# Ledger of designs, part 38: designed miniproteins, single chains, continued (5)

Each design is a single chain, and the fold is of that chain. pLDDT is the mean over its residues in the fold that is shown.

## One batch from the design tools (miniprotein)

Design m17381
Fold by ESMFold2-Fast:
Structure m17381 (fold): chain A 59 residues (1-59)
Amino acid sequence: SREEEAKRRILEAARVMIANGQSLEHVLRAARLAARHLGLSPEVEEEVLREIERLYEEA
């Protein structure tokens, strides 16, 4: 779906930012902006942000 594609793109970008040493705060701000521009619902946006937090903990 379009939502799944958008989520993948945001998560791919987040992985790169995390690998480059960006803070969680900066990564989450970038993800919120991207979700808004891609037209994701607030619920889907929140799901993506939670997944980014998990990725950051594993990094």
Scores: mean pLDDT 84

Design m17382
Fold by ESMFold2-Fast:
Structure m17382 (fold): chain A 93 residues (1-93)
Amino acid sequence: AAELEELARRSMEEITRAALEGPERAREAERRGVERIRAALGPEHAETAEALAGALRVGAERMIAAAEEGPEAARRVGREMADALVSQIRAAF
């Protein structure tokens, strides 16, 4: 669980940085995060992996919008979404 929590936090941090560079970069970071989560959980936890993938997609959408307001808004939303993902992981395990 701890490794998955760290992966989720890092994925949101990467999406935050990428969103400040543009929406296409945010989507690329989202895709990489989804692939890493699916690989970490494996096929036996496919349902949990898809739920977390969905949360990353929502996070990327919110980050793209927040980045338009500036880097402070992006960092705030990034922290909120990372905390939400960690809570979701803890609830699943």
Scores: mean pLDDT 82

Design m17383
Fold by ESMFold2-Fast:
Structure m17383 (fold): chain A 70 residues (1-70)
Amino acid sequence: AAALREEARKLLLRGIALELRAIGLELDAELLEKQGAPKEEVERLRKEAEELREEARRLYEEADRLLEEA
């Protein structure tokens, strides 16, 4: 059904957007670490990136389920 494929597409795009944000945060954390920023600030960004990647994974799993039903 077209509706299930459309919902899966939206979930995939949201997941991709979250992964791009996670990559950005990881790069920011690396840059801040090289500039001598506090470890707490660097660690916060890395944890935030991990949370975004976990959310993206959940969205991909849901999209896969919808595509199997389509």
Scores: mean pLDDT 85

Design m17384
Fold by ESMFold2-Fast:
Structure m17384 (fold): chain A 56 residues (1-56)
Amino acid sequence: MKKLPKEEQLALIREWLRRHGFSLSPEEMFAELARRLGVSRETVRRLLRELFKELG
């Protein structure tokens, strides 16, 4: 998939984090998620920031 709606992107990030945990550095995590989602690292950073705010 080349581009997904924001909610689908967040769902993929949640699933990836659930499976892999927070064992990677933020930079490695951004790179891997950007590659998997087909978006820029900056987009992933924004999505992760939103997700982390929701998780507390």
Scores: mean pLDDT 71

Design m17385
Fold by ESMFold2-Fast:
Structure m17385 (fold): chain A 115 residues (1-115)
Amino acid sequence: GERRAEEAARRAIEYARRGDAEGAAEAAERAARAAEEDVEGAERAGEAAAGATGAAGLAALRTADAEAAERAAEAGRRAARAAAENPEGARGAAAAGAAAAGAYASALLARRKAE
């Protein structure tokens, strides 16, 4: 689970650097799923999913893709919930939750930029 979350996070950053907001959002969703599957590695998987969500949110903002930002925010919220189920996952849960809030803000700003 942890390895899959870290691999997905790396992919999200690569897509974000290329300006591919949809690819970054999809990679963030994969990181969240990996975090949900890895209860014992929840701390590290949660931190990896936070990175993926943050990268996807920023890419979505830059490209004015509100739907990609909303997908990134949902992925971050899912990862935060998964990490929170492990008593040792508190830092991962906090990081993923903060990244989800940022992606949500990016969605609101992207909608304004599209107007």
Scores: mean pLDDT 81

Design m17386
Fold by ESMFold2-Fast:
Structure m17386 (fold): chain A 72 residues (1-72)
Amino acid sequence: MEELLKKLRELLEKARKAIAQGNLKEATELLNEASRVIREMRRQYPSAVETINELKKELLDLGLELAKKSKE
C-alpha cells in the first residue's frame, strides 16, 4: 500500500507542477499514469476506499485544472 501511495503522490505532484508550467502533454501523461495506479490500489486494497476516494478527487481536480489551462 505505502509504495503505491508514494508513487501516486509523486505522480500527482509532478502533474500539478507540469500544469503550472504549461507542460500540458506531460501533465496528461502523468494524470493517466496516476489513474492507472488508483485502479491498481482499488484492486489490491479494496478496504482503503476512503484514501482511494481522496486521491481520486485530487486526480479529478487536477484534470479540471488541466482542461482549464488548455483553453488558455
Scores: mean pLDDT 80

Design m17387
Fold by ESMFold2-Fast:
Structure m17387 (fold): chain A 97 residues (1-97)
Amino acid sequence: SVFPVTDTPEEIAGLLIGVRAGEAGLSIEEVLALAADWIDEHGLNAEQRARFLGAAMLGWLIARVLGRGEELLALARARRVDEVHRLAEEAYAALSA
């Protein structure tokens, strides 16, 4: 998977939606349905859709697997891109264990 960069509004929105959905205990299928509704509501193009979905999936994964969703959101707000990537690597490593 391509790690999201916190440079675009759609990536930041995706991370927030993913984290909140993960904290609420939603399944990946429920997150994808919410993401689809948000994409349609905001008229995202194909490139923006891909960035938004990647960020939402990452946010959900970090919240559900590591329980570190709030840390991810704080790092994203602070533009700590390397630390966001580190959390992504930790989440993917946890899935492969």
Scores: mean pLDDT 78

Design m17388
Fold by ESMFold2-Fast:
Structure m17388 (fold): chain A 116 residues (1-116)
Amino acid sequence: STAERLIAELERVMEETLKRLKELIEEGKLTPEAVRELMRETTERVLALARRYGLSDATIERLRALMEAFTDALVAMTNEMLSKKLSKEEMIARLEQLMRGLLAQLTALVRAEAAA
């Protein structure tokens, strides 16, 4: 279906974003600023895909709000992880969990529109 194709594209965007976050951790370059910039690029990609696949303006605004909320949560988590001096393994595990949650919510919004 059209919804399943969009979900597959969103999964690729999330996987690429997670890979870039892991690279920032491995290189010791993880900062709130780097995370916010990466999430800005990821948000633009998500919204461009939603528009290309013909999602309603209402759903696109919900996606925007969701991406903004997740960006703020990820930046806050980055600040906490750096202040607590967490291990690279612990930082990666927390990022993977948060990114899985984001993908699940993006998928739910796409499926909800497809069911309407």
Scores: mean pLDDT 90

Design m17389
Fold by ESMFold2-Fast:
Structure m17389 (fold): chain A 86 residues (1-86)
Amino acid sequence: PRFELEVDASPEDAGEAIYTAAVVLAEQHRGERVVLTVTLAANSEAAKEAARRAVERAREAGVEVESLEIRALPDGRTLVEIVLRS
């Protein structure tokens, strides 16, 4: 399954939202490959780093993360795509 989030928040809040979504989706979709796409309001290094840290926290919580891609969008937003295996 595929899930999408749009986050217009501080880097700390964006990281918390990503972490929570990854953990919840992994629990709800056990045995499935889940694609989580998060759009961040700003193209900031702090927000991208918060996303990377959130994924690392999810791994420490037992979520298997197959891939993490971070891309800049033409409109100045950042796209984070996370592939989870529960």
Scores: mean pLDDT 81

Design m17390
Fold by ESMFold2-Fast:
Parts: sequence; C-alpha cells; structure tokens
Structure m17390 (fold): chain A 95 residues (1-95)
Amino acid sequence: SRRREEEERRRLERLREEGRKRFKELEEKAKKAEELKKKAEEAKKKAEEDPKYKEEAEKLEKEAKEAEKAKKIIDGAKEGLELMLKSSKEIEERS
C-alpha cells in the first residue's frame, strides 16, 4: 500500500532529523569540554608564575577532568548515533 510506504518514509526521515540534531548537540558539548581544558592549562601556567592563582588553577583543573569524563560518554553516544544513521541510510538504499 502506498499509504503505508509514505508513513514509513516519513517516520524514517523524522528519526534521521532527530538523530542529526542530537549529534550536533553532542558536538557542542564536546567543544565546551575542550575549551575548559584550554582554560585549565592557561590557569596552571599563571599559577606557576604567581601562587595567588593556584586555587583558581586547581578549581579549573578539577572542572576540566570532570568535563573529560563527560566527553568520553559523549564520544560513545556519538559513535552509537553515527552507526544508527549509517544503518538507516543502508535500509533506504535497499528500498
């Protein structure tokens, strides 16, 4: 039935659009983790020159380590989503 085929196509397209949106959100979170790492490195260098920045450097280093742990989870989620999007494309190519 043409109606069933059209409904299934709309469903798959919606799932792909949602997948692309989620992937983009994960990329933005990964970029924020990289920015925190850079700030922590800069603060550490300042603390080596002036001890008054030591507490700020320690705080930023802790935040950067937590962000790196979160990034590993995000990277795993991105890999899973890429596999799902690739599988969806293969199904469409067979149809």
Scores: mean pLDDT 76

Design m17391
Fold by ESMFold2-Fast:
Structure m17391 (fold): chain A 60 residues (1-60)
Amino acid sequence: DDAAKAEELVAEARRLAEEGRYEEALRLYGQAIDHYNAAGDGRRALEVLEEAGRLHEEML
C-alpha cells in the first residue's frame, strides 16, 4: 500500500530530523511524496513537501 509506505517514510524522516540527520530525513520525505502521489493522495504529498521545505530552511 503506497499510502502506508508513505506514512512509514514520514515517521522515519521525522525521527531522523529530530536526530539532526537532515539530509537523510529529506531523502525519506522525497520518497514519501512519491508514494503519496502514486496513491493519488496529492493533498498529503503537498503537506509532506511543505514539511520538507520547512526542514530545508532550518539547514540554511
Scores: mean pLDDT 84

Design m17392
Fold by ESMFold2-Fast:
Parts: structure tokens; C-alpha cells; sequence
Structure m17392 (fold): chain A 63 residues (1-63)
């Protein structure tokens, strides 16, 4: 099983990458990274607050 600390790091990195693509105007890539952050966080038990941040960012980019 993936350690919680590693799951948190992966989710944080995916959020960071998604934000970079969003800043560049690459909304499609940003969506992919935020969706992956939610999926990986849920699968490997990342902090609920990190998962919620990724979900909010995903909804914001889809507007």
C-alpha cells in the first residue's frame, strides 16, 4: 500500500502541475491533473483537505 505521506506528496505535485497548466491557459491539461489528483488521493488515502482542494480546483477550471 502507498504510505499516506507519499500519497499527500503526489496529490500536492499534481495540484501544482494543474495550476501551472491553468496559468498557461491549458485548461484541458489542468483538468487532467486535477482529476488525477482527486482519483489518486481517494485511492491511496490522502488527506481529505487535499482531496477537497483538488475537487474545488477541478470544478473552478470546468466553469
Amino acid sequence: AMPKELANEQVENLIKMGKKFYEKGDKEEAIKYFELAVRLGQKYGADPELIEEAKKLLEEVKK
Scores: mean pLDDT 84

Design m17393
Fold by ESMFold2-Fast:
Structure m17393 (fold): chain A 78 residues (1-78)
Amino acid sequence: SEGLELARQRRYEEAIAVFEEEIKRNPENAEAWYNLGGVYARVGRYEEAIEYYEKAIELNPNFKLAKENLEEVKKKLE
């Protein structure tokens, strides 16, 4: 996806904009919420990352990667 490619290039503001547009078009896209959480985690904004991972899990309760990354990010706030 374009957003993931931008994030891999460390173009985080552009990656956020792409994922926000994906969410605007499909608010139930658990993967887009998860990816947004991942970008916020990479820039050290752990509270926002938690919110977006929790939204991804709300939309897809079997989203293992979102659950695992949520646990890791929560440890950063300990």
Scores: mean pLDDT 88

Design m17394
Fold by ESMFold2-Fast:
Structure m17394 (fold): chain A 89 residues (1-89)
Amino acid sequence: MENLEKGIKALEEGNYDEAIKYFRETLKEDPENEVARAGLLAAEGLKNNDPVKVTAAMLILVGLLIEDPDNETARRLLEAVRKAVKKEE
């Protein structure tokens, strides 16, 4: 969880390279962590201006929230991605 939290915080701060690093570390420890997979896609998409990766990440997070509306970690990451997308530059 610590690397996942650090990844989300880095993405919230616009530090996409740091976010990518922490999400990759989370996936090395837990390869089936869907929040970390979505985070990695979002951070890579935001860094490279790839709307397909960003959209894929958002769809994964929305799916997780449909299954478990109380998934606070997925909700926080989705909000971070939405705010980053609204960033003008």
Scores: mean pLDDT 84

Design m17395
Fold by ESMFold2-Fast:
Structure m17395 (fold): chain A 77 residues (1-77)
Amino acid sequence: SELEEALREAERAFAAGDWETAARAAERARELAREAGNEAAETLATYLLGRALEGLGRREEAERLFREARERIERGA
C-alpha cells in the first residue's frame, strides 16, 4: 500500500541520516494514515516526523509532534 511504502521510505531515510527525505516521507505517511482512518499508523508517522525534524534542528516543531503522538497513545490511537 502507499501508506506502507511511505513508512518504509521514512524509516530508510531516517536510518541513512537523510532527515529531509525522512520528514517528507513521514508527512506523506501521516496524510495517508489520516485518509485511511488508521490511527496507529498516524501516531507512528507523527512520531517519525518529529524525529526527522529533530535531526533538522527544528526543535519546537519536533516537540509539538512528540506531544501530539503522546496524546494519541494515551487515548489508544
Scores: mean pLDDT 87

Design m17396
Fold by ESMFold2-Fast:
Structure m17396 (fold): chain A 56 residues (1-56)
Amino acid sequence: SALEEAERLLAEARAETDAARVMALLQRVGQLLKQLDPESRARLAEEAGELWRSHT
C-alpha cells in the first residue's frame, strides 16, 4: 500500500548517510503522501519534515 511504501522509504531515508539520496527518498515520500488519508499524511509529513530539516 502507499502507506507501507512511504513508511519503508522514510526508514530507508533515516538509515541513509548521503544527503542527496535522503532528498530523493523524501521526494518519493512526498508523492505518496497525496495517496494517504489525512491522519497518516499529517504524521508522515511531520516525520519527513524533521528529516528534511536535518539535511538542509
Scores: mean pLDDT 81

Design m17397
Fold by ESMFold2-Fast:
Structure m17397 (fold): chain A 60 residues (1-60)
Amino acid sequence: MVTLEEMRELLERIRAGEFTDEDERILKELYLQIAENVPLPEEIKELYEEAVREARRLRS
């Protein structure tokens, strides 16, 4: 399971334009966990939503 620290580091990498295949895999795994209603800390869900927004911005 991803930690808050790992999520913060992932978000900072995306914001810096350093979005990797590993980061995309982590976001996909979190998406599946959220879709399956796996209990996750709210802070992780918030960071996930932020990371998805930033990743979409980079791909635009």
Scores: mean pLDDT 78

Design m17398
Fold by ESMFold2-Fast:
Structure m17398 (fold): chain A 62 residues (1-62)
Amino acid sequence: SRAELEAEWLALLQEYVARRDTFSPEEAARLEALSQRALEALRAGDLETARALLAELAALIA
């Protein structure tokens, strides 16, 4: 659901913020861009695109 994906997005954002200084400026910019694209997809109701972008974000944070 949208609410579950929004919760996942927030959790991933919090993990990124907690480890922000471990990423290069280039890596941080890419993660922030993916996070923003995922949020835009969620706002548009494009849950399939949001899910895919959140999976990419999670993989890069790991």
Scores: mean pLDDT 84

Design m17400
Fold by ESMFold2-Fast:
Structure m17400 (fold): chain A 66 residues (1-66)
Amino acid sequence: MEKRLKAIEKIREMSEKGVPDEEIKKTLVDEGLYTEEQVDTILWTARKLREIGDEVDAEIAARRAA
């Protein structure tokens, strides 16, 4: 659990720096900490969390503006 959360944070940081998902995947796999399948799952989860976060933030902002 903790290791997966750390990976999600690292993926987010690298993505914010403009590193493409494919390079992030290679970096994590090359470090030997994750398998390709695990990285794909983590990337999917990170994208889903970003989508949910953006949606929640937009809803909160809309309600606060009303």
Scores: mean pLDDT 70

Design m17401
Fold by ESMFold2-Fast:
Structure m17401 (fold): chain A 58 residues (1-58)
Amino acid sequence: GEVREFARERIREMMAEHGYADIDTLIEELVKEFGISREEATQIVVEAARELGAQVVG
């Protein structure tokens, strides 16, 4: 869906810029951009990071 694709693209951008994905920052971005709950945003971000094999901080 739109939210999941946004999360995947943002993780790729963070990885390209920093070498890691800041999951706490991305969770806040999803809450603000899509008006979803922090719980839903956390599930989407964690799953996307896992699927992409991203190095994470948060």
Scores: mean pLDDT 85

Design m17402
Fold by ESMFold2-Fast:
Structure m17402 (fold): chain A 80 residues (1-80)
Amino acid sequence: MTVTITDVEGNVYKVDLDGTVTVKINDKTTLTLTESGDTVTATLTAGDHKVTKTLKVGETANLIIPEDPSANVKVTVSAA
């Protein structure tokens, strides 16, 4: 599956996901994506702050860290 990540600056990251992939968004922010069947578990980490969401193929979610809004990302999961 393909995961498309958009950060607050408008940078777009595309990941061909097979198992687990970690994307470095900036020096303090990482996004870890784990495939499990038809779902992706997305964990956004910014310093000591962490948010986790589970997305199905075809879903879009905003991962929001209220304490560090510069770390916020939009994640879209696609079948290809």
Scores: mean pLDDT 83

Design m17403
Fold by ESMFold2-Fast:
Formats: sequence, structure tokens, C-alpha cells
Structure m17403 (fold): chain A 65 residues (1-65)
Amino acid sequence: MEAVERAKKEIEEEAERLGVKVDIRTEGDTIFLSFHDDNVTKTSAMAIRAIGIGIEYGVSVRIVP
């Protein structure tokens, strides 16, 4: 499995585990996250985790409105 697809899957699993409402999409080696949750604590935790996963797999993670 390619690095970006593996990273996306792990990010999706973390979002489900944290119960965060987020849209996740990929374009090339970049993963885009759009948050629809108003809980700042949950979205911040998810953002930090997603960035960490991106670093682990060598893919870019971007947060978009």
C-alpha cells in the first residue's frame, strides 16, 4: 500500500477513535483535513495526531476550512 493511502487510513481510524467529524481527502502526496466539529479539544488532538501520522509516513498534511 502506498504511503499516502496508509497515512489516510490511519488518520481515518484516529478520527473515528476520537469521535471527530472531519472530511479527509488526498491529492498526490498531500492529505487534506476539513473539520466540522466545534469541540476545540477534539479537533486540536486530531490535528496534532494527523500531523504526527504525516511525519511518520513522509506525507504532507494540510488543514483547510
Scores: mean pLDDT 80

Design m17404
Fold by ESMFold2-Fast:
Order: structure tokens, then sequence, then C-alpha cells
Structure m17404 (fold): chain A 81 residues (1-81)
């Protein structure tokens, strides 16, 4: 549904805002950690956008949940540096 698609787009925007805030506040050592995970984040983002374009809401939800989990892991790794 359009409501579900809008919810998923809103979640992706929240992920992008978290990523930018994390990167801009990061030290050079922390930026290296973030950059090491960018290829995985890009792959999940591409899969999310492809699923959303095809109207596969459940597949898009799966990928945005995986992105949120990955970002949580990246934030924890950054905090440990």
Amino acid sequence: SEKEKEELRKRLRAIHRRYLALYLEATPEQQAVIESRVPEMKELTDKFLEALEKGDVEEARKYVEELEKLLDEVEAEVAAV
C-alpha cells in the first residue's frame, strides 16, 4: 500500500540522517570503521530501492530492517573506537 511505502521511505530517510550525523562527528579512526561498512550499506540500500520500485513491500521491509540493524552495529563499533 502507499501508506506502507511511505513508512518505508521515512525509515530510509532516518537511516540516512543517522549515517550523516555519525560520519560528520567521527574521528579519522571512526571514519575508517564507517567506510569499511559502506559497501554492505550500499548493497542493502540498492536492494531496498529495487524491491520498493517493484512494489514488493515485504522484501523492502526486510532490507530496511537489515539496514537499521547494520547501522546499529556500526554505531556500536564506532563508539568502541
Scores: mean pLDDT 90

Design m17405
Fold by ESMFold2-Fast:
Structure m17405 (fold): chain A 59 residues (1-59)
Amino acid sequence: VSDEARLAGLRAAVETIRRDPNASLDEIVEAVRRAMRAAGASDEDIDAVVAEITAAYNA
């Protein structure tokens, strides 16, 4: 995963939570997917980051 794409995903997650503190995991994940894809990330890279976020949320 490129650092640029990963940072874009992280920014999207933070922005989603800041706009709506009640945002669901699905809404956060969708924002991350859109931002990373816009930054040129592959579907495999996006899925890896989403899996990492989901694991952290469930820990």
Scores: mean pLDDT 79

Design m17406
Fold by ESMFold2-Fast:
Structure m17406 (fold): chain A 65 residues (1-65)
Amino acid sequence: SEAMLQALLNEWKAERDRIVADIKDLEAEIQKLSKEPETLENQRRRLALEIVRDLLKAMLDEVEK
């Protein structure tokens, strides 16, 4: 029972850490695009990355409850 709970906790921590890493990668890419010219293509790409980032943050909030 204890070993089962520890295994599940470790799996949850691994998933949380992956989401945190993905959020950081997306934020870094958004930051890079923010320094590029304000073309329609760059605006669309930044918006898409921001949507995915915000979705992952919402998932992280649910996992941390």
Scores: mean pLDDT 83

Design m17407
Fold by ESMFold2-Fast:
Order: structure tokens, then C-alpha cells, then sequence
Structure m17407 (fold): chain A 92 residues (1-92)
């Protein structure tokens, strides 16, 4: 639904923001993925939105071992779980 797609975009943007704070070197890649997700959402391209969100989750999962701040790591893990839940709901 459009509501779930918007929630996926919102949570993806939140994940990218947290990841950019935890690993500043990943900021350009994370922001590019959010921009791609936003363009896909505006175009009504659900498949492109899902693809961008999946790439962002993979980026975050690869970065998790580098995050030493336990609170920031926990926040990123929680956002990954939220994005993955929304991905499953939209793909079903």
C-alpha cells in the first residue's frame, strides 16, 4: 500500500541517518540510496523502492561490526529490523 511504502521510505531515511552518524565514510552511499528510494516512491516504482531499501539494509549489516557505540549499534539494529519487516509486508 502507499502507506506502507511511505513508512519504508521514512524508516530507510532514519536508518541512513543513523548509519551516517556511526560511520561517516558511508554517508555519501547511504544518502544516495535514500535519494534513489525517494525518487522511486515519487514515481510509484515499488520494485525500485524495495531494491534501494534492501541495499541500505545490506550496507548497514556490513557496517555493524565497525560500530563500537553500543547505543548507536542497538539503534541501527532496531532500524534494520523495522526496514526488513516493512520489506516483508510489501513483498507479500
Amino acid sequence: TAALAYELLLESARLAHLLSRAVPELRPEALALVARAQEAFMAGDVEALLAAARELVELARRALPQITDPALRAAIEAEVERVERLLRELEA
Scores: mean pLDDT 88

Design m17408
Fold by ESMFold2-Fast:
Structure m17408 (fold): chain A 77 residues (1-77)
Amino acid sequence: ETLTQKLFKWQADYWENKAKKDPENAAEYYLKAGRSYYLAGDFEKAIQSYEKAMEIARKNGDEELYKEAEEFLEKVK
């Protein structure tokens, strides 16, 4: 595990914790967490974060964020 991968894991954890504390902006924070997990090489957590972002964006009617998360999810699978 490189220093860069450790940095992205820390960044992902940061965004995930923000998502848990700020439900109004949670979808965007889960999307950011997913991207950071992907860059860290943690594809399982990236998938989980993108799925969370899609779920919340769907509930909020945010079609743009939903499609963005879906596109990233397809690239990880």
Scores: mean pLDDT 84

Design m17409
Fold by ESMFold2-Fast:
Structure m17409 (fold): chain A 66 residues (1-66)
Amino acid sequence: MKFKITALENITAFIGTILRLIGEEKVKVEPLSSTTYLVTYEGSEEEAERLFEELKNTPGVKVERV
């Protein structure tokens, strides 16, 4: 599953989220810009859905499927 993470106004929440994802197994993180990253999860669909929902509920960032 692939999705984009974009910083809105809360740069601290954005940085924390990116650092967490970089440390996670089966996650590939690619910068698209200084405030937008492409995230690819190579695990199960169920695990990918849980990750997406957790990230979607993070304040100060926008998360969308691609």
Scores: mean pLDDT 77

Design m17410
Fold by ESMFold2-Fast:
Structure m17410 (fold): chain A 63 residues (1-63)
Amino acid sequence: SMAEELEKRARKLLAERYRELGKEVNFPDDKIEEIAKLVENKTDQKKVAEFWEEIRKAFAERK
């Protein structure tokens, strides 16, 4: 469907944002790439959510 195609494109853009944010908070490159691939492939949503929570905490600590 068109919605599925659009979601795939959005996931690819989201994966790139996760790479940028993870690098900004100095997470390990291998961990960042693992999560980016999971986001892009819509796999292991729990692990992606845990990584997002880690990013949020890292940004909160910077304030």
Scores: mean pLDDT 81

Design m17411
Fold by ESMFold2-Fast:
Structure m17411 (fold): chain A 50 residues (1-50)
Amino acid sequence: KLEETYEKLAKFLTENFHPDASYEDILAAIRKYGKENPERVEGLLKAILG
């Protein structure tokens, strides 16, 4: 389930803030951050997408 959260965040960030960036690079960065701070990543998804 965490992977689905990372994928949603990566897609949202790529499409809305970083259209010139690689989706795979953003997803990898989110996975690394989420491994260290899983609750924070979920909190960000809720704050951004509701």
Scores: mean pLDDT 72

Design m17412
Fold by ESMFold2-Fast:
Formats: structure tokens, sequence, C-alpha cells
Structure m17412 (fold): chain A 61 residues (1-61)
């Protein structure tokens, strides 16, 4: 549970770094991986919220 949250944060940080570098394809891959981890853990609502929030952030870039 704690390890899961740490891994999700790590993937989100990598996605932000990739997006800032202009690599939106890599950023999307990291977001999808983080969402998949949340879904696998049964946190479907959290996965949907994360995807929506990150899409909003990436759209502003």
Amino acid sequence: REELNLEVVKLVNKAIEAAEAGDFETAKKYIEEAVALLEKAGLTEGAESLRKSMEGILAEL
C-alpha cells in the first residue's frame, strides 16, 4: 500500500519530467503505468482521478 503510493508518485514525476522535455508520448506511458498500478490495487476511483488531473496538467503545457 505505502510502496504502491511511492511507485505511483515516482511514475507521475517521470511523466512530468518527460512532458517538460516535450516527450508527451513517454509522459503518457508513465501516466498509464501509474493508472494501471492503481487499478490493479482496486483503486479505480483514484486511477480515474489521476488520469483526469494529469491530462489537465499536460493540456496546460
Scores: mean pLDDT 75

Design m17413
Fold by ESMFold2-Fast:
Structure m17413 (fold): chain A 100 residues (1-100)
Amino acid sequence: SVEEDFRAEAEQATEGAIGSYEKAAELLKDPSKRSQAAAYETAANILASLVIMAGDAEGVRKVAEAFRKLAETAEKNGYTEDAEWARRQAEHYEKVAEEL
């Protein structure tokens, strides 16, 4: 059914978003790879939007956790603005999950 297909795509989007944020966090440990990290972060943001549209509260919570991990890595590597942005995204996604 359309609902089953949409749910499967939402689950894949959740995993893709988490994996991309985790890869971005890993790349941020190397200052020379900051642009590559930003590319993964951009891809993850697109996938995260699909998770919200699907109404998957658990998936949205997992995206929020991935943002928190990204923020911690960015802060540790001195990327303060990136860390602040990621923290705000984590807070936003946590609120979205509570409203779903």
Scores: mean pLDDT 76

Design m17414
Fold by ESMFold2-Fast:
Structure m17414 (fold): chain A 61 residues (1-61)
Amino acid sequence: HLNEGIEARNRGDYETAVEHYEKAIEENPEMGYAYRLLGDSLRELGRYEEAEEYYRKAEEI
């Protein structure tokens, strides 16, 4: 799922990237890198409040 999210992001498909990163986090909740990538994709979608929540979670891991 993480690699599929990265591929979607590289295509500019941030909605699909978010979905795959959420699945990656569901499978491995301690993967801080996935939280950061999810935050970045949410920010690209203009979902700034949600992006900040995931950036905070990435720092806690």
Scores: mean pLDDT 80

Design m17415
Fold by ESMFold2-Fast:
Structure m17415 (fold): chain A 62 residues (1-62)
Amino acid sequence: SRLAVQYLVREGGLSEEVAREVVRLVEEGRFDEAIELLKREGGLSEKQARGAVEGVRLLSTM
């Protein structure tokens, strides 16, 4: 969703392109791949990446 993309851009400092890919992976249930992408492209820690994925999951149900 647009809201989840905006969340990742503002909280994770990600580009919209990377944020959209993270949202796609989360919507497909590919959470480990979304975490790895957030760590690799966003420079997030494991804990931060897991929190971001959970935030995307919550926003995607709204």
Scores: mean pLDDT 79

Design m17416
Fold by ESMFold2-Fast:
Structure m17416 (fold): chain A 96 residues (1-96)
Amino acid sequence: LTEEQEREVLAAFVEMVAALAHIDAKRGVLDPELAEKVRELLTEASRALENGDYETAIKKLQEAIDLLEASGTPSAQELARIVKKILERVKELKER
């Protein structure tokens, strides 16, 4: 895959995590306010990735991780793990 194609794939994964946060909030297993803030940060990260702005994407993904980890719920911890994995891939791609 080209770097651009890999960025688009990672952006899609970030949007999927934002959708999962919304679903978890609707299921009552994630705080709605937290889910909304996380979704906002992940949407900004996805747009940054599509534009090749790795610095902004990394910052927004880290902010989402920090909020999710601070909540301490099982749902939030699971989402944080997924976002951390995406962040690792974004950092690897930036180093190419």
Scores: mean pLDDT 88

Design m17417
Fold by ESMFold2-Fast:
Structure m17417 (fold): chain A 96 residues (1-96)
Amino acid sequence: MQKEREELRKEALETLKRLQEAIDAGNVPEAKSLAEKLVEIARRLAELGDVDGVTAIAFSLATLLASAKSQGREEIADVLSEALDEVVDILRKAEA
């Protein structure tokens, strides 16, 4: 794995942990900022040809979306749904 891909994957994992904390706290502005950061990381991973990395972010966002919905965090669920849709579109274009 290239150094840049490894660094982006580590940043994605840390951002996902912080996003889970934001969901649990009901912190909508932080959840939005972190979700936007995950989309940017996914875009960079796709540019590097790391389809597996983008796929992992998509599945993690889907899991967090389910968690937000279960907690009644409607605004955060909407934010995560938009981010997931964008990551899925990035993945689709990277595979084309």
Scores: mean pLDDT 86

